Designed miniproteins, single chains, continued (2). Designs and how they scored, part 94

Each design is a single chain, and the fold is of that chain. pLDDT is the mean over its residues in the fold that is shown.

## One batch from the design tools (miniprotein)

Design m7258
Fold by ESMFold2-Fast:
Parts: C-alpha cells; structure tokens; sequence
Structure m7258 (fold): chain A 108 residues (1-108)
C-alpha cells in the first residue's frame, strides 16, 4: 500500500528527528518519538508485516544512535504502541512491539 510506505517513511523521519533533538531540545525529542509511535500504530492497522518492519527499524536505529536517553524515549514509545495495539485487538503487532521495547530496554 502507498499509505504503508508513506507511514513507514514518516516513522523513520520522526525517529531521526527525535535522535537529532535528544541533546538539543528534550521536549521535541519526546514529541518526535511519540509521532513515530503514532505512525507505527497506523501501520499496525493497515498491514501487520509493514508494522513489524517499522518496529525492527526502530530497534536498529536505537542501536545505530547508541544514546541511552534516545533508547529510553524509544522504549517508552514502543511500550505505548504495544498498549494501544492490544486495546485495538492487534495482538501480533502488540507482541512484536513488546519484544522490540524489551530489546531496546536491554541497551539501557
């Protein structure tokens, strides 16, 4: 879906913005991480496979950035994504988000 590709790109751009702002603007870093989470939720509603790809990209990006504050913001975001996915009945994506959050938390 063109929408899935767009939302995946937007999630990635928001994660990059969060990483850029971690040491410059803490509020903007948190907002950008939250925006990335909202796009991952939209992906979960559209396509489970693309949502799982987005979750994997978030974990890989945390490893690349290698910053504990950024890792904390992404872990918190992924926990909120998992909770929202469960509330929507999207159990497989919720489980993937919980696994992604745990993997990021192991980097703290």
Amino acid sequence: SDKSAKYLAEAKASLEKAAENVKKDDFMAKVAAGVAGNYLIQLGKLDEKTAKEGLKLAVEYVKKVNDPVFAKYVADMLRQVAKTMRELGLEEVAKAAEEAAKEVEELL
Scores: mean pLDDT 88

Design m7259
Fold by ESMFold2-Fast:
Structure m7259 (fold): chain A 61 residues (1-61)
Amino acid sequence: PQLARAKEDYTATKPEELTLKKGEGLVVLEQVDENHWLVRRMSDGSTGLVPKEVLEILGEF
């Protein structure tokens, strides 16, 4: 699995999306399409889709 971090605040615009605060730690679960990743927020375990552009990939662990 890959670790990621939110580069910026992101507000969910659809029910399947996850709202992020800049600096939040995330685990990438699946690449859903070219522009969207399914992620899990490390602080509370919430899952949802986010645009890949708001994520910084930190690497494998």
Scores: mean pLDDT 81

Design m7260
Fold by ESMFold2-Fast:
Structure m7260 (fold): chain A 89 residues (1-89)
Amino acid sequence: DSAQAVRNQLNQIADILRTHRSSSRDDIINALDDWMRRNNARGAAVQAVIAIIRGDYDRADAIYNAVAMNMDDDQRQMLDDVMDIARSI
């Protein structure tokens, strides 16, 4: 259940990034902030994504390393995919 919750959150973050591909960086950040607030989500993964979009790669790496240590292999792959989508924007 906890593992499925993490996978569901990562999928939702990925969907936000994909649907906002043509949006400004500020609009994408606002959409992610709204998602965090509405879902009362554990925001570490989405904070790493926001850091990438802002160009703060050192912060993104620090958050990623902290989050990844609590993930299984499939969750880590999903996080990597989400981070790759963020880097492509």
Scores: mean pLDDT 80

Design m7261
Fold by ESMFold2-Fast:
Structure m7261 (fold): chain A 92 residues (1-92)
Amino acid sequence: MSPIVQKFEKTVKKMLDETDFTNEADQQMMAGAIHLAAVMASRYLSVKEQQEIAQVLEEAIKQAEEKGASPDVLQELKLTYEHLKEDIAKKE
């Protein structure tokens, strides 16, 4: 895993740990920040790094589900993951 992907993974884990899953606004801000980072990854990172980011997002979705994230937040994270996977598929 590249250094930039490791940094993304650490940042996402920290955001999940600091998010108040009883507060919808806090959850939505976290989901939005992850979405923006995934969009930037699709523009600036290699296909291999984008694949590694997609794996981090898949794990983040599982962790969010375990932490009790709302259905709307889980849907947003899954859409972010799906969009990144579609961008990767177009480049393979």
Scores: mean pLDDT 84

Design m7262
Fold by ESMFold2-Fast:
Structure m7262 (fold): chain A 79 residues (1-79)
Amino acid sequence: AARRESLLRTVREIIEAAEKGDFDKVKELAEKLLSSPDPLAQSFARTILHILDTEKDPEKAREDIIALARGFERYLRRR
């Protein structure tokens, strides 16, 4: 479905931005997902924003965001 494809695209963009260390882009993409009517997309976005707000080590934040996003991508591909 188009909504799942849009979520997959945004999740991949978050992975790419995190791999580049572009946390401003990660935050922007997560904030856009908070406006999604999908509760799972909102939960995913809140978790990313929480990592960005609370994790003071940028390398750990990057690794945690990538791991979370890859897990969500795998979940979405199964549906």
Scores: mean pLDDT 83

Design m7263
Fold by ESMFold2-Fast:
Structure m7263 (fold): chain A 89 residues (1-89)
Amino acid sequence: GLDEALAQAIEELHRLARELRERGAPVGTELEARVTDPETGEEVTARAEVRLNKNGERYVSGSVFADPELEKELEEYRKKVEEKKAEAA
């Protein structure tokens, strides 16, 4: 279902971010992965991009996007998961 597609897209985002970090990819490098929910046919895109912060340090920016409603659910789910993981670490 949709929740499974969302979870898979978040997992793909982490995989893409790790790949960019491990390869030392240059600023502006972007990787995408697409996940399709087999029940609804909705497509969720996970995108990771290497950016520079204000201090000139490289970081990986992650985004998950689809339809506007799905994007809101993904952002809320991602924040909850990351906050719980950060608090548990």
Scores: mean pLDDT 73

Design m7264
Fold by ESMFold2-Fast:
Order: C-alpha cells, then structure tokens, then sequence
Structure m7264 (fold): chain A 65 residues (1-65)
C-alpha cells in the first residue's frame, strides 16, 4: 500500500504486533501498543499509513525503553 493511503482499523493490531515483536516487547506491552494505536486511529480517522507507522514505531520504542 502507498504511505499516503488512510490507515485502517483492521491494520492496527497486525501492525502493532509486528512492531512490538521487532522491538522485543512482551505480550502486555504489545497489548498496550495495540490499545494506543487503536485510540490514535479512532481519534484521527484521516491519518495516513505513513503517519500511523511513525506513531507505532515511536510508541514501540517508548514501551521498549
């Protein structure tokens, strides 16, 4: 998909789990990342895929620290 395409709610959990696993997060932190990502997309329905991926990466890094 293009980075400028809208982020879909159906893509939230797979993306959050993928990035969470890449950053070595445990299941509890992955669930926190999924919840944060879902809330972000629900609050920002026009957010692009690129913006969504940037949010997920930043949040995963924060949770890994």
Amino acid sequence: RKPSDPAKLEDVEPAARTFGELYGLDEARIEALVAAARAYVEANPDVTREEFDAFIIARARELAA
Scores: mean pLDDT 77

Design m7265
Fold by ESMFold2-Fast:
Structure m7265 (fold): chain A 99 residues (1-99)
Amino acid sequence: MDEFDLEFVEEAYKLLKEHGVATPEIEKLVKDKKRSNMLKAEFLALELAKTDPELYEKVKKIRLEHQIKEGEEMLKDPNLSDEVKKQIEEAIKYYKEKL
């Protein structure tokens, strides 16, 4: 859902600022809050984080936590087929094991 992408991008941007690697471009994308800019902001945040190995690990962890949260929200849909539900549960388990 859109709010989860925004939450990840805002949290990642905060870490980038704390580590002194945030740019005016990422700030503009995060503050704009437009859906079309969220994917670009995600990619840019990951690229900026790669300059600091410790920061990159923190940003990857936040992304995994975001993917788990999104999957858990998807499981709240009562109209999911058993097959789709199983696939989402397996994906959540996989992401949790990476943390």
Scores: mean pLDDT 76

Design m7266
Fold by ESMFold2-Fast:
Structure m7266 (fold): chain A 87 residues (1-87)
Amino acid sequence: SREAMVRAFEAGVEAAVAVLEERVGPEAAAVAREAARLQLRADLGEAVDEAEARALEEALRAAGLTEADLDAALEAARPVALAAYAA
């Protein structure tokens, strides 16, 4: 269901953000959270402001997130998202 999908996504994003806060700090982690939430809105078919999307894309590039940072965040997010989806 949409409710289970949104619950899983939000739980996964918060787990990912916690890992990113430890690795790259709270400002970069906050940008990643906003980008993930914008992507969820787009995936759900909601209208998204192109200027907001562009600003977040630029902020993500400026934040200096590495593939290792993203891999660590995804490793943390996956089991949390699965547990939330099943609940």
Scores: mean pLDDT 81

Design m7267
Fold by ESMFold2-Fast:
Structure m7267 (fold): chain A 89 residues (1-89)
Amino acid sequence: MDEELSKKLREIFEKLVELYKDPEKKEEYEKLVEEVAELLAELDGEKSELMIEAYKLAVKGHIYAALGVPDEEIEKLGEEVEKLLEKIK
C-alpha cells in the first residue's frame, strides 16, 4: 500500500506540472482536487503532509484557471510542484 500511495502522489504532482501551463483545463483540476481529497481522507502519517500540499496546489490551480490569473502565478505553482516531486524520490 505504501509504495502504491507514493506512486499515486508522484502521478498527482506530475499531473499538476502538466496543468500549470494549461489553466483552461478546469475540469482536470476539479478531478485532481477530488482525487487528492479522497486520498487525504485515508492518510494519518508523514505522507499526509505531501498530500495536503498537493491538495493546496490543486485547489490553487483550479481557482486560478477559473479566475484567469496571470501566467506568472501559474508558473509559480509549477515550481512548487517540481520542488515537491524532488521529495518523492
Scores: mean pLDDT 63

Design m7268
Fold by ESMFold2-Fast:
Structure m7268 (fold): chain A 104 residues (1-104)
Amino acid sequence: SKADLDAVIEELRALVAEVESLIQHIANNPDLSDAELQAAIAQLRAQMARLEALIAQLRALVAANRDSLSDDELIRAYLTIVEGTGTLLVAEGRIAKVEARLAA
């Protein structure tokens, strides 16, 4: 339904904001301990798994309701998928940088 689509989009956007906030926290705090960095990476990986699940759910809702959704609703869903996918790529890059620092 439209309500299900709207709910998944809102949840996905909220999670993107949480991921971006955590990435910004890591970037702005160069003096984080190894334990704090490991905890932040664990949280970021958990958020990424949730984001991947929400992207898959949104894709499934679009596929199931394609003929009943307006063009504006389809565009909003696709833009949200692109945003979520971009956030995952940025998060992967941040994790790789932190893991390289922890391995040194």
Scores: mean pLDDT 88

Design m7269
Fold by ESMFold2-Fast:
Order: sequence, then structure tokens, then C-alpha cells
Structure m7269 (fold): chain A 100 residues (1-100)
Amino acid sequence: NAKEEAIRHLERALRLAYEAAQVAKENGDDDTAKASELVAETLRKAIEALREGNYFEAVVYATLAIIIAHLGIKYSKNPEAAKLLEEARDHASRAANLLE
């Protein structure tokens, strides 16, 4: 059940990252849009690794997504996109904790 719960958190984080990218693009925040797209790509890799039973790789990718999201938030120009990345980071963190 921890694996399934972690997948649900990663899928939520992925949706939030896509939403953050869209909001950032619509508001001309190119840096936050790029960071959000990188978060989404990295979360997708975490989900794939976890589905294949590669727990270590899943934790590595989830942690990398958290770091990228943190940088996207720090350098954001759009508060809505930053808030969505904060929520994505929180869900990725919950997933990583479930796998430790």
C-alpha cells in the first residue's frame, strides 16, 4: 500500500507541475515554466521507476524533482505558479518519505 500511496502522491505532484507550467507560460514567467516542465519530466521518471519496482531510482527522481521545484519557487515571478510548485513539492516529499 505504501507503493500505491506514493504513486498517487507523485501523480498529484505531476498534475500540479503541469498546471504550474501552464500558469507560468500564460503570465510570461519563462524561468518558472521551464522549471515546472523539468519537475514534470522528473516526476514522470519517478513514477516509471516506482511502477517497475526500482524504489531507489524513484526516491532519487522524487528528490531531484523537489530540488528543481524549490529553485523554481525561489526564482518565480508569478505567485500562482509558485504556489502550485509548492504543492507539487509537498506531494513529491510525501511520496519520498513513504518509500524510505
Scores: mean pLDDT 90

Design m7270
Fold by ESMFold2-Fast:
Parts: sequence; C-alpha cells; structure tokens
Structure m7270 (fold): chain A 61 residues (1-61)
Amino acid sequence: SLKDKILETVRETARRLGLSDEEMEELIAWVKERLDKAPNTVESLLEIDREFFERLRELKA
C-alpha cells in the first residue's frame, strides 16, 4: 500500500541519517499514527511530509 511505501521510506531515511533504533521506532510510530488520523488527500500527505522533516531536525539537534 502507499502507507507501507511511506513507512519504508521513513525507515530508510532514518537509517541513512544515523538515528538510533529507539529514535527510528518512535519516528515510524509517529508517522504511522499521523497517517491513520489524517484524511486521504495529497494536501494531508504534504503536511505530514513537512512535519516529518521538522521532527527529524529536532531529533538531530
């Protein structure tokens, strides 16, 4: 599914950026929850994408 592909991309991105297993698991759980609560629209996916990268920046700070 699209959701599974997004979650796979999140995992790959976290791995590439050197996040710990705990940080990666937390990030994946957050994205999954956010996708589950959001409407199935392109606009919602773009908003989640923006929020995802902001959260990544905070984790690396």
Scores: mean pLDDT 80

Design m7271
Fold by ESMFold2-Fast:
Order: C-alpha cells, then structure tokens, then sequence
Structure m7271 (fold): chain A 86 residues (1-86)
C-alpha cells in the first residue's frame, strides 16, 4: 500500500508531466528538448523518497501520460530519454 506522501509524489509527477507534455505541440523543437529536460529533472527530484518499485510505477504513469497527450514521435523521444536516465 502506498503511503500518503508516496501517493502525493505520484500525483505531483502526473500533473507536472501532463502540464509539460500538453505544451509541447505549441513549442519549437529546441523548446521541446528543454521541456523534456524539465520532465527528467523534476522526476529525479521527486524520486529521492521512492522505492525502486514505486519509481517503476511513476515511470509507467509518466509514459502513459506522454502517450496520451503527445504525438507519437514526441512521445517516443520522451520515453526514450526517461528510460536512458532511469
């Protein structure tokens, strides 16, 4: 069972990823790369208190949000970057 703090971290990750990804279609390629870096850095900070199993759940949640709200090409780029970093 997730603790309240762990659930809050996952919720914050979901909101932040959704916010950044929803902006991507209006951004230049250079701005999209910076937005992807923002997702990665945010997730690194939030992951400090998560177990390996919870990190995997958070990554899956982020990938699901990316696939839902980004175009396929952009989604693939973000997912690849997340998998390389985590």
Amino acid sequence: MLTEEEANILFRIALAVRDIVSRLPTLSPEEQERAIDEIVEFMKREFEKLTPEQKELALQLAEDIVRKYADPETAERIIERLREVF
Scores: mean pLDDT 77

Design m7272
Fold by ESMFold2-Fast:
Structure m7272 (fold): chain A 117 residues (1-117)
Amino acid sequence: MQRLELVDEEHGLRATVEYDPERGELRVTIEAPDGRRYEVTIRFADPGRVRLERVELEYDPEKKEVKLTFTFRAAEPGTITAEVEIRRDDGPVERKTLEAQADADGRATLEVTVPLE
């Protein structure tokens, strides 16, 4: 399992990222300055074939949205399909399917936007 922490000090945001490549499951826990917690779970359709290289966190204060950008290395070029679940503590669960294109080097980027409602 891979684990890393991201901090946006200007906006008081913290995110903990945990990735299990054998399960194809990535979890991000976001702690907002208002004390609310948001959980993003990304599940890859083909587990064990995607490696996480980079995670970036960007907050848009006008939209009140956190943008998470994930850079992956796939074993083969082509389409990477992932199911994304966004959960707020004591709130509704949002689910969506995302696709990314892995280039000739296997590099792919997925973007997930989390509204802070």
Scores: mean pLDDT 80

Design m7273
Fold by ESMFold2-Fast:
Structure m7273 (fold): chain A 78 residues (1-78)
Amino acid sequence: SSMRARWDNADADGIRRMFADAMGVPVSTINDQIAAMAAGQLPDISTIQGMIDFFRSMGDDDSAAVWQNRLARVQAQR
C-alpha cells in the first residue's frame, strides 16, 4: 500500500506525521504521547486505538498486536 511505502521510507518526523494524520490529531499531540511514554506512562486509549488502526491499515498485524496488548494494560489499570 502507499501507506506502507511512506512508512518504510519515513524518518522520525515522517513517522510522527503519519501517526498524526492517521489519528486526525496535530503532531503536537503525538509528541505529548511520546513524552508520556518516555516518562513510563501508557498512552491514552484513543491514541492506542489510533495506533492499532494505523498498523492494521498497513497490514502490520505484529505491530497492531503490540498496541492491542498496550490497550489491555491501560484498560486493566482502569
Scores: mean pLDDT 73

Design m7274
Fold by ESMFold2-Fast:
Structure m7274 (fold): chain A 84 residues (1-84)
Amino acid sequence: DDLRTQAENAKQSAVNSIRNLGALTGNTEKAEEAAKAVLESPEEGLKKLKELRKEDTSFGGMSGLLYDQAVASLNTAIEYEKKI
């Protein structure tokens, strides 16, 4: 199913961005928790990612860019899963 493949690809993109965010901010434990949540449910992953973002004192820069990329990928995965 093409939609399932696209949803899985979007989840993997979100996981990659979240792991990169964790490496950049040093919060690797919570980033890995969020990444694992994405693989089970992109909606739960988005919730965990928002919690991770609240702990970052940065208002932009590379951490903001990685967060925005992860949110976009998660929204894409959620929309594809709704169409399945």
Scores: mean pLDDT 78

Design m7275
Fold by ESMFold2-Fast:
Structure m7275 (fold): chain A 88 residues (1-88)
Amino acid sequence: MELLKEQVLRDIKELEEAVKAGDIDRAVSYARSIAVKLGLLTDEEIEEILKEAEKFSPLTQEIVRIAVEAAKNGDPVGAAERVRELLR
């Protein structure tokens, strides 16, 4: 599942840019996409993504953690709502 992992890392980079630009709708959209894709990965692959995400801003890292929790619960819509409230 390395191709899917690479897509998630690319989505996180786009999330960082959306956060820096103050584009809440775009950031929420990427957070939802990340949560859906993370739900298709193993726990080991998710840990690798979390390690690579440490290079991004603290806010982006928090959004990625919200997406991971949502993936574990099968609730990408809940991730989108939490991220929207975080960025208000």
Scores: mean pLDDT 84

Design m7276
Fold by ESMFold2-Fast:
Structure m7276 (fold): chain A 96 residues (1-96)
Amino acid sequence: AEREAALERYELHKKVLDIVNKDNISADSDEGAIEAGLKALREAGDEYGARLLRETVEALRNGDQARLDALQAEQRRIDGAMLLANGIATEEQVAA
C-alpha cells in the first residue's frame, strides 16, 4: 500500500516536472496541465510534494535559477529517500 502510493506520487511529480522543464512552456496549455498535476498530487495526499512543485513553477516563471536549482535538488533528495524507504529503488538507482 505505502509502496504503491509512493510510486504513484513519484510518477505525478515526474509528470509535472517533465512539463515544467520544457524549454518552451506555454502559459495557456502547459499551465493547465501543471494545475491538473498539482491537483492530482493534493488529492493523493501529497501536500508537501504539491508545495515543492508549485514553488518550482514559480521559480521557473520568475527566472530564479538559484531557487530553481535548490528546489529541484530538494525534490530529488525527497523522492530518492521516499523510493528507498518504500523499497521501490536501491541506493545505486537513487544515486544514478
Scores: mean pLDDT 63

Design m7277
Fold by ESMFold2-Fast:
Structure m7277 (fold): chain A 109 residues (1-109)
Amino acid sequence: SDEMVGRALLLCVKALKAVLEGKEFEAEVNLGLAEIILGVAKVVGDEEAVAKIEEILELTEKAIKAIKEGKYDEAIKALEKLLKLAEELGNEETVKLCKELIKKLEEKK
């Protein structure tokens, strides 16, 4: 389901924004909600959605770790992959948010 993938992606990108703003609890809540969507995709047997959401969560975790370690180039690469997924889904809100976060990370280099 493109809807489940798109919702999980938006939640993960919101978690990245929260990490950059020092809002750890908000980041954890958004990640937890994305993991709930992954659980729903598994129960429904949507194997394509499961694979895409697992990739989104892995990229998000890599970006969070990179941000916390000051490795902004690595965080940008992960966000560029999330941006590509958002563009493929046609999710304009998520595309805009990814671009804003990439710009903010470039300014921290």
Scores: mean pLDDT 90

Design m7278
Fold by ESMFold2-Fast:
Structure m7278 (fold): chain A 62 residues (1-62)
Amino acid sequence: HMLTEEEREILRLAGEFNDAILNGEPKEKVKETLERLIEAAQRAGNEKFVEVARQHLERVDA
């Protein structure tokens, strides 16, 4: 299955977010990866990923 350029970027950024969580990166780094993921998902028109990333961002700030 071939990925679009937008899908590839979302997967790359999702991987960075997952790595930040697994490695216990600081809150600021986690927020940075989530903001970039939100931007990529918005550009791809993927509203589901935007909502999921926003929910994670809210949890980081809690």
Scores: mean pLDDT 77

Design m7279
Fold by ESMFold2-Fast:
Structure m7279 (fold): chain A 110 residues (1-110)
Amino acid sequence: GMSLLEKLAEATKELLEAAEKLIKDENYSPLVLLEAAVKFLEVVKEILGLSDEQYKKAVKKVLDGLEKDPKAFAKELIEAIRSKDPEKLKKLLALSSEEAKKLAELLKKV
């Protein structure tokens, strides 16, 4: 089986690839990015010990972003993940400051 850090690395790669495809192809389904984001958030939930309520809030934030402007949301998501900026991660994923900081440090290792 994969370690949690290996799962985070793979989920992060899939998330970034889905976001890049959505930006490059206007006919690319936002549902593919949603699926990748949910998988990423499930790994984040396990690593950070998020409650079911916190996890649902993060998923809702992703859904709301994709419904409002899928391409803009994908760009912000790529920027937050690649920069490893805890403030950007906090805003996009509805995380606490401490949870966002921990996620940013984990992303530096993958």
Scores: mean pLDDT 87

Design m7280
Fold by ESMFold2-Fast:
Structure m7280 (fold): chain A 77 residues (1-77)
Amino acid sequence: SPLEEKANELVGEIQKLAQDALEGKISPGEFKRKVLEKTDELIEILKKINPEAAKILEEEREKLASLSDEELAELLA
């Protein structure tokens, strides 16, 4: 379905952002901002096709949002 295709695209984009952060191509703060944006889009799609997965991802999103840029930098080092 078009929603499943968009969800898979967003997952790939999030994985690429994680790779770029680990390679030092983007800052921890830029990584966090971009991942949260894409994760919020993915949650809205998942609410329509897999509500249980959406709930789990919302919990993980809140955990990431609560990290400071310094805490995130330590996790990426």
Scores: mean pLDDT 86

Design m7281
Fold by ESMFold2-Fast:
Structure m7281 (fold): chain A 61 residues (1-61)
Amino acid sequence: AASPEEILRKGIELAKQGMSGASAALQAGLELGNSLEETVAALREARDRKLPEWEELRAMP
C-alpha cells in the first residue's frame, strides 16, 4: 500500500489540476492501488502526524 506521504503528494498534484482537496486525496490513494479504507486510514495518519503535505492539501480550495 502507498504511504501517507505518497498519497498526499499525488493528491496535491491532482488538486493543482482542479480537483477539490478531499476528492484529490481519495483519488490519489485509489490510483496508487490502495483500497478506500486504506486510503482513509493513511489520510487519518497524515493528519495525526501533522505532515506538511496534509496542511498544504487542506489549504487548497
Scores: mean pLDDT 81

Design m7282
Fold by ESMFold2-Fast:
Structure m7282 (fold): chain A 96 residues (1-96)
Amino acid sequence: MEEKKERMAEIAATEAGIELGDLHVELFKLKKEGAPQEEIEKLLERGRKVAEEGQRRAEEGERNAELYPEEEIRKKYEEARERLLKHQKEAEEEIA
């Protein structure tokens, strides 16, 4: 039970991290291309909302962990981590 709650929170955090990483790549491109400050500020606000939503989803995941089979949670956790690594590699290549 305790492990399920921890994993559900980590899944939500990992998914939020992937989206924040994608936004960071977009921010880097905008700055490199000399985009207007207004566009940069909008992207930063989107990042803040993603972080807030990720935290809320982590808390909800902990509360609802008992509703999910342990095997399903572990599989989602592994899939989320694999996706994070792929996104990090793509980001590195794109902003190099």
Scores: mean pLDDT 80

Design m7283
Fold by ESMFold2-Fast:
Structure m7283 (fold): chain A 77 residues (1-77)
Amino acid sequence: SEIEKLLAELQLAVDDNDEEALAEKLVELLRLLVEEPSEKARQALKTLLDMSSLVQEVAEKVYPELEPEEQELLKEL
């Protein structure tokens, strides 16, 4: 699935310390999660946010540029 692919690409970006790729993939994943809600994927993203300061920092940086529904989803994690 596209969501599973994006989660794998997010993990790769974290491992590579690639902030630009991480920002791009995070925005794409949030958009897809709003359109196709998946509790499993939300939990996986929450785990990445909880375990990675880099993911937290990038999430805060992209937050103002997100659509309202994407902002609410990220805030609820």
Scores: mean pLDDT 84

Design m7284
Fold by ESMFold2-Fast:
Structure m7284 (fold): chain A 70 residues (1-70)
Amino acid sequence: SALYEFASRLAKAVAERFPEVAPVVERALLQAIADGITDRAALAAAVVEAVGKEFPEVAAEVREIADSLL
């Protein structure tokens, strides 16, 4: 699935650059998919919002990583 491939790539890219943020990204991905999000851009937005709540200092870089994978 293109959605699961995107989710896997996003989680891996964030974990490699910001390992401390990886659990937030994984939780946000699982929650968004459970909530019925099927659009990659909406999934990316949900992840960036979740990161911004706990790690506001890296939210912009996580957004750029997500955008690069869309």
Scores: mean pLDDT 84

Design m7285
Fold by ESMFold2-Fast:
Structure m7285 (fold): chain A 89 residues (1-89)
Amino acid sequence: RREELKKRLTEEIKKLSRSDRIEIARLLLGLSDKEANKMSPEELAEAIVRQSVEDESKVRKVAALLSRSSPELSDLIGRLIALAREEKR
C-alpha cells in the first residue's frame, strides 16, 4: 500500500510546477533551492512518505499548500498520513 501511494505521489508530483516542487522540498526537508531543484519526483515522494511518519505537521502544511494547485496530491498525502497513524498504533 505504501509503495502504491508513493507511485501515485510521484505521478502527481511530475504534474506540479518546478516552484511548487521546490517549495515542498523546502518545507519538508529545509533544503536550499539548489538542493530542492536536484530532487527527482521519486525522491520527493520518498521524502513525503518518510516525513508522514516522522513529522506529520510538516506533511499537513504541504497538503494545505497543494490543496489549491493539486487537490489529488493533497488527498494522497491525507491517505498517507492516515496510513502512518495506523502504523503508530
Scores: mean pLDDT 78

Design m7286
Fold by ESMFold2-Fast:
Structure m7286 (fold): chain A 75 residues (1-75)
Amino acid sequence: GSSSDPLHEAAEPVVTYLLTTPNPKVEDIAKLIEKAAQKYNLSVSALEAKTLELAQQHGLDIELVKQAFKVAAQQ
C-alpha cells in the first residue's frame, strides 16, 4: 500500500512475526495484536480485517491469524 495507514502500521508487527517465526504460537500473536491495538487506539475487530488482508497477500497461515484474533478479542 502507498498510504501511511495506522491500521497498516499496527498490522505490520503481526505480519513480520509470522514471516520471521518458524513456529508461530497463537498466544504470542494474540499478545502482539493486543499491544498493537492499544498502541494505535484501534479495536481488535478493525485490526483483524487489515491483518488478514496483509497475511493473505504474503501467503501466511490465515487460520492461525483468525485464531489469534479470536483469543485477543476474548479479553
Scores: mean pLDDT 80

Design m7287
Fold by ESMFold2-Fast:
Structure m7287 (fold): chain A 73 residues (1-73)
Amino acid sequence: SSEDIEEQKEILETLKKKAAELKAKTKNPEIAAAAEELVAEAQKMIDEKVPLEEFKKKVKEKWDEVLELLNKA
């Protein structure tokens, strides 16, 4: 539905903000690249009309991977 697409776009905007904050705080290029790749993948999922529930699950899984990289750095 249009409401699902709007929610996905709101999640993407929040994700962009989180990625920008992380990029500003980290000097590790792998973490910055992983955050940028996640934003790009989220945009692609919206463009490809991935269902909202799958979108939320994949975004969470990928963001958790970025946080694991941060904890190992």
Scores: mean pLDDT 83

Design m7288
Fold by ESMFold2-Fast:
Formats: structure tokens, C-alpha cells, sequence
Structure m7288 (fold): chain A 78 residues (1-78)
């Protein structure tokens, strides 16, 4: 269901936001391979591309893509 996908994506974005905030606060997550901001940016860009290819006509996905782009910009500032 589209609504089920929306909920799962929203929860994932929330988790990513928490991880980004912790990384920006100076925490590192070596066990998760998050030692490189560049790696995280690459992963987020790949996820945006996948969302654009699979559901580009869904207005909700456009909002999620916007949020992911903002996270990438925050990471690229550092």
C-alpha cells in the first residue's frame, strides 16, 4: 500500500535525521561504517535517485526527496 510505504519511509527519514544530528554533534559510529560524511552523502543521493525512479509521480515522495536534499546540504557544509 502507498500509505504503508509512506509510513516506513517517514520512520527511516526520522532515523536518518537522528544519525545526522549525532554525527554533526561530533559522535562517530565506526561499528556502522559511518566514519565518513562522504559515504553518508553518497547513500542519501542513491536513495533519492531510487525514489525518483520508482515514484516520481507521487507528491509525498517529492516531499521526502526535499528532506533528503536538505540533509545532504547540511552534511556538505562540513
Amino acid sequence: MEEEKKEATKDFIKLLRELVNKILSGESFPELGLNSIEKLIEMLKEYIEELEKNNKDNPYDKEIIKELEELIKELEKH
Scores: mean pLDDT 68

Design m7289
Fold by ESMFold2-Fast:
Structure m7289 (fold): chain A 55 residues (1-55)
Amino acid sequence: DIDARIAFARELAAKLGLPPEQVDAIIAEVREHGLSFRDIRGLALAAAGLPVPRP
């Protein structure tokens, strides 16, 4: 469900303290490309400058 993925992206980005502009960019990627939860987590962690877990 795309809405669940968008909600996950918003919550994770907020927890990581990402600025609104980066939050909106991640949500746009989810809407446009249908990213998985794993991909969303990777993008949010990378945007925060944190290591991305190995797949």
Scores: mean pLDDT 78

Design m7290
Fold by ESMFold2-Fast:
Structure m7290 (fold): chain A 82 residues (1-82)
Amino acid sequence: EEVETDLLKIPKLKDPEKKKKSLKALFEEFKKLPPYDENVESSKLRYEALEKFFKKFTKDPDKEVSELAKKMLEEIEELKKK
């Protein structure tokens, strides 16, 4: 499949287009989850895990992948500030 949502498999993708599609799919699934809640430990851990995950892709050798990851990371930070 061209789309992968498993966090352990996405970094192993070599095709930048498949990587971008997988990152977008993962981010859309994340947005369907409950909003950030500082009083819920699972919410805090989920946001931390996804921030760390997307930060790895901000250093990707493909410019489009790295720029996409940076935009997603910024959107996650905005969601945490509400």
Scores: mean pLDDT 73

Design m7291
Fold by ESMFold2-Fast:
Structure m7291 (fold): chain A 87 residues (1-87)
Amino acid sequence: SLLDLWKKFLEKIEEILNSDLSEEEKVEEIIKEAEKFVDEVLKNASKEQAEAALETLEEYLLRLSKTLSPELQKKLKEKMEELKKKV
């Protein structure tokens, strides 16, 4: 289910955020997990469900980005715009 995919994604992000990685490395790992989440959603969901899942992802990443440097915030925003084009 999409809910199970979302829970798995959140668990992975929590692991990354609690790691000893640099802020830049954490953002790179978050981007990789976001790409995996979008790929799995596109395989298993309708277009409407995929659009809703991407909106949820965008809101979540926007909230996370508020604690990041402007450069890393831009990197997350640009990746999200790229992922939205896949739907």
Scores: mean pLDDT 85

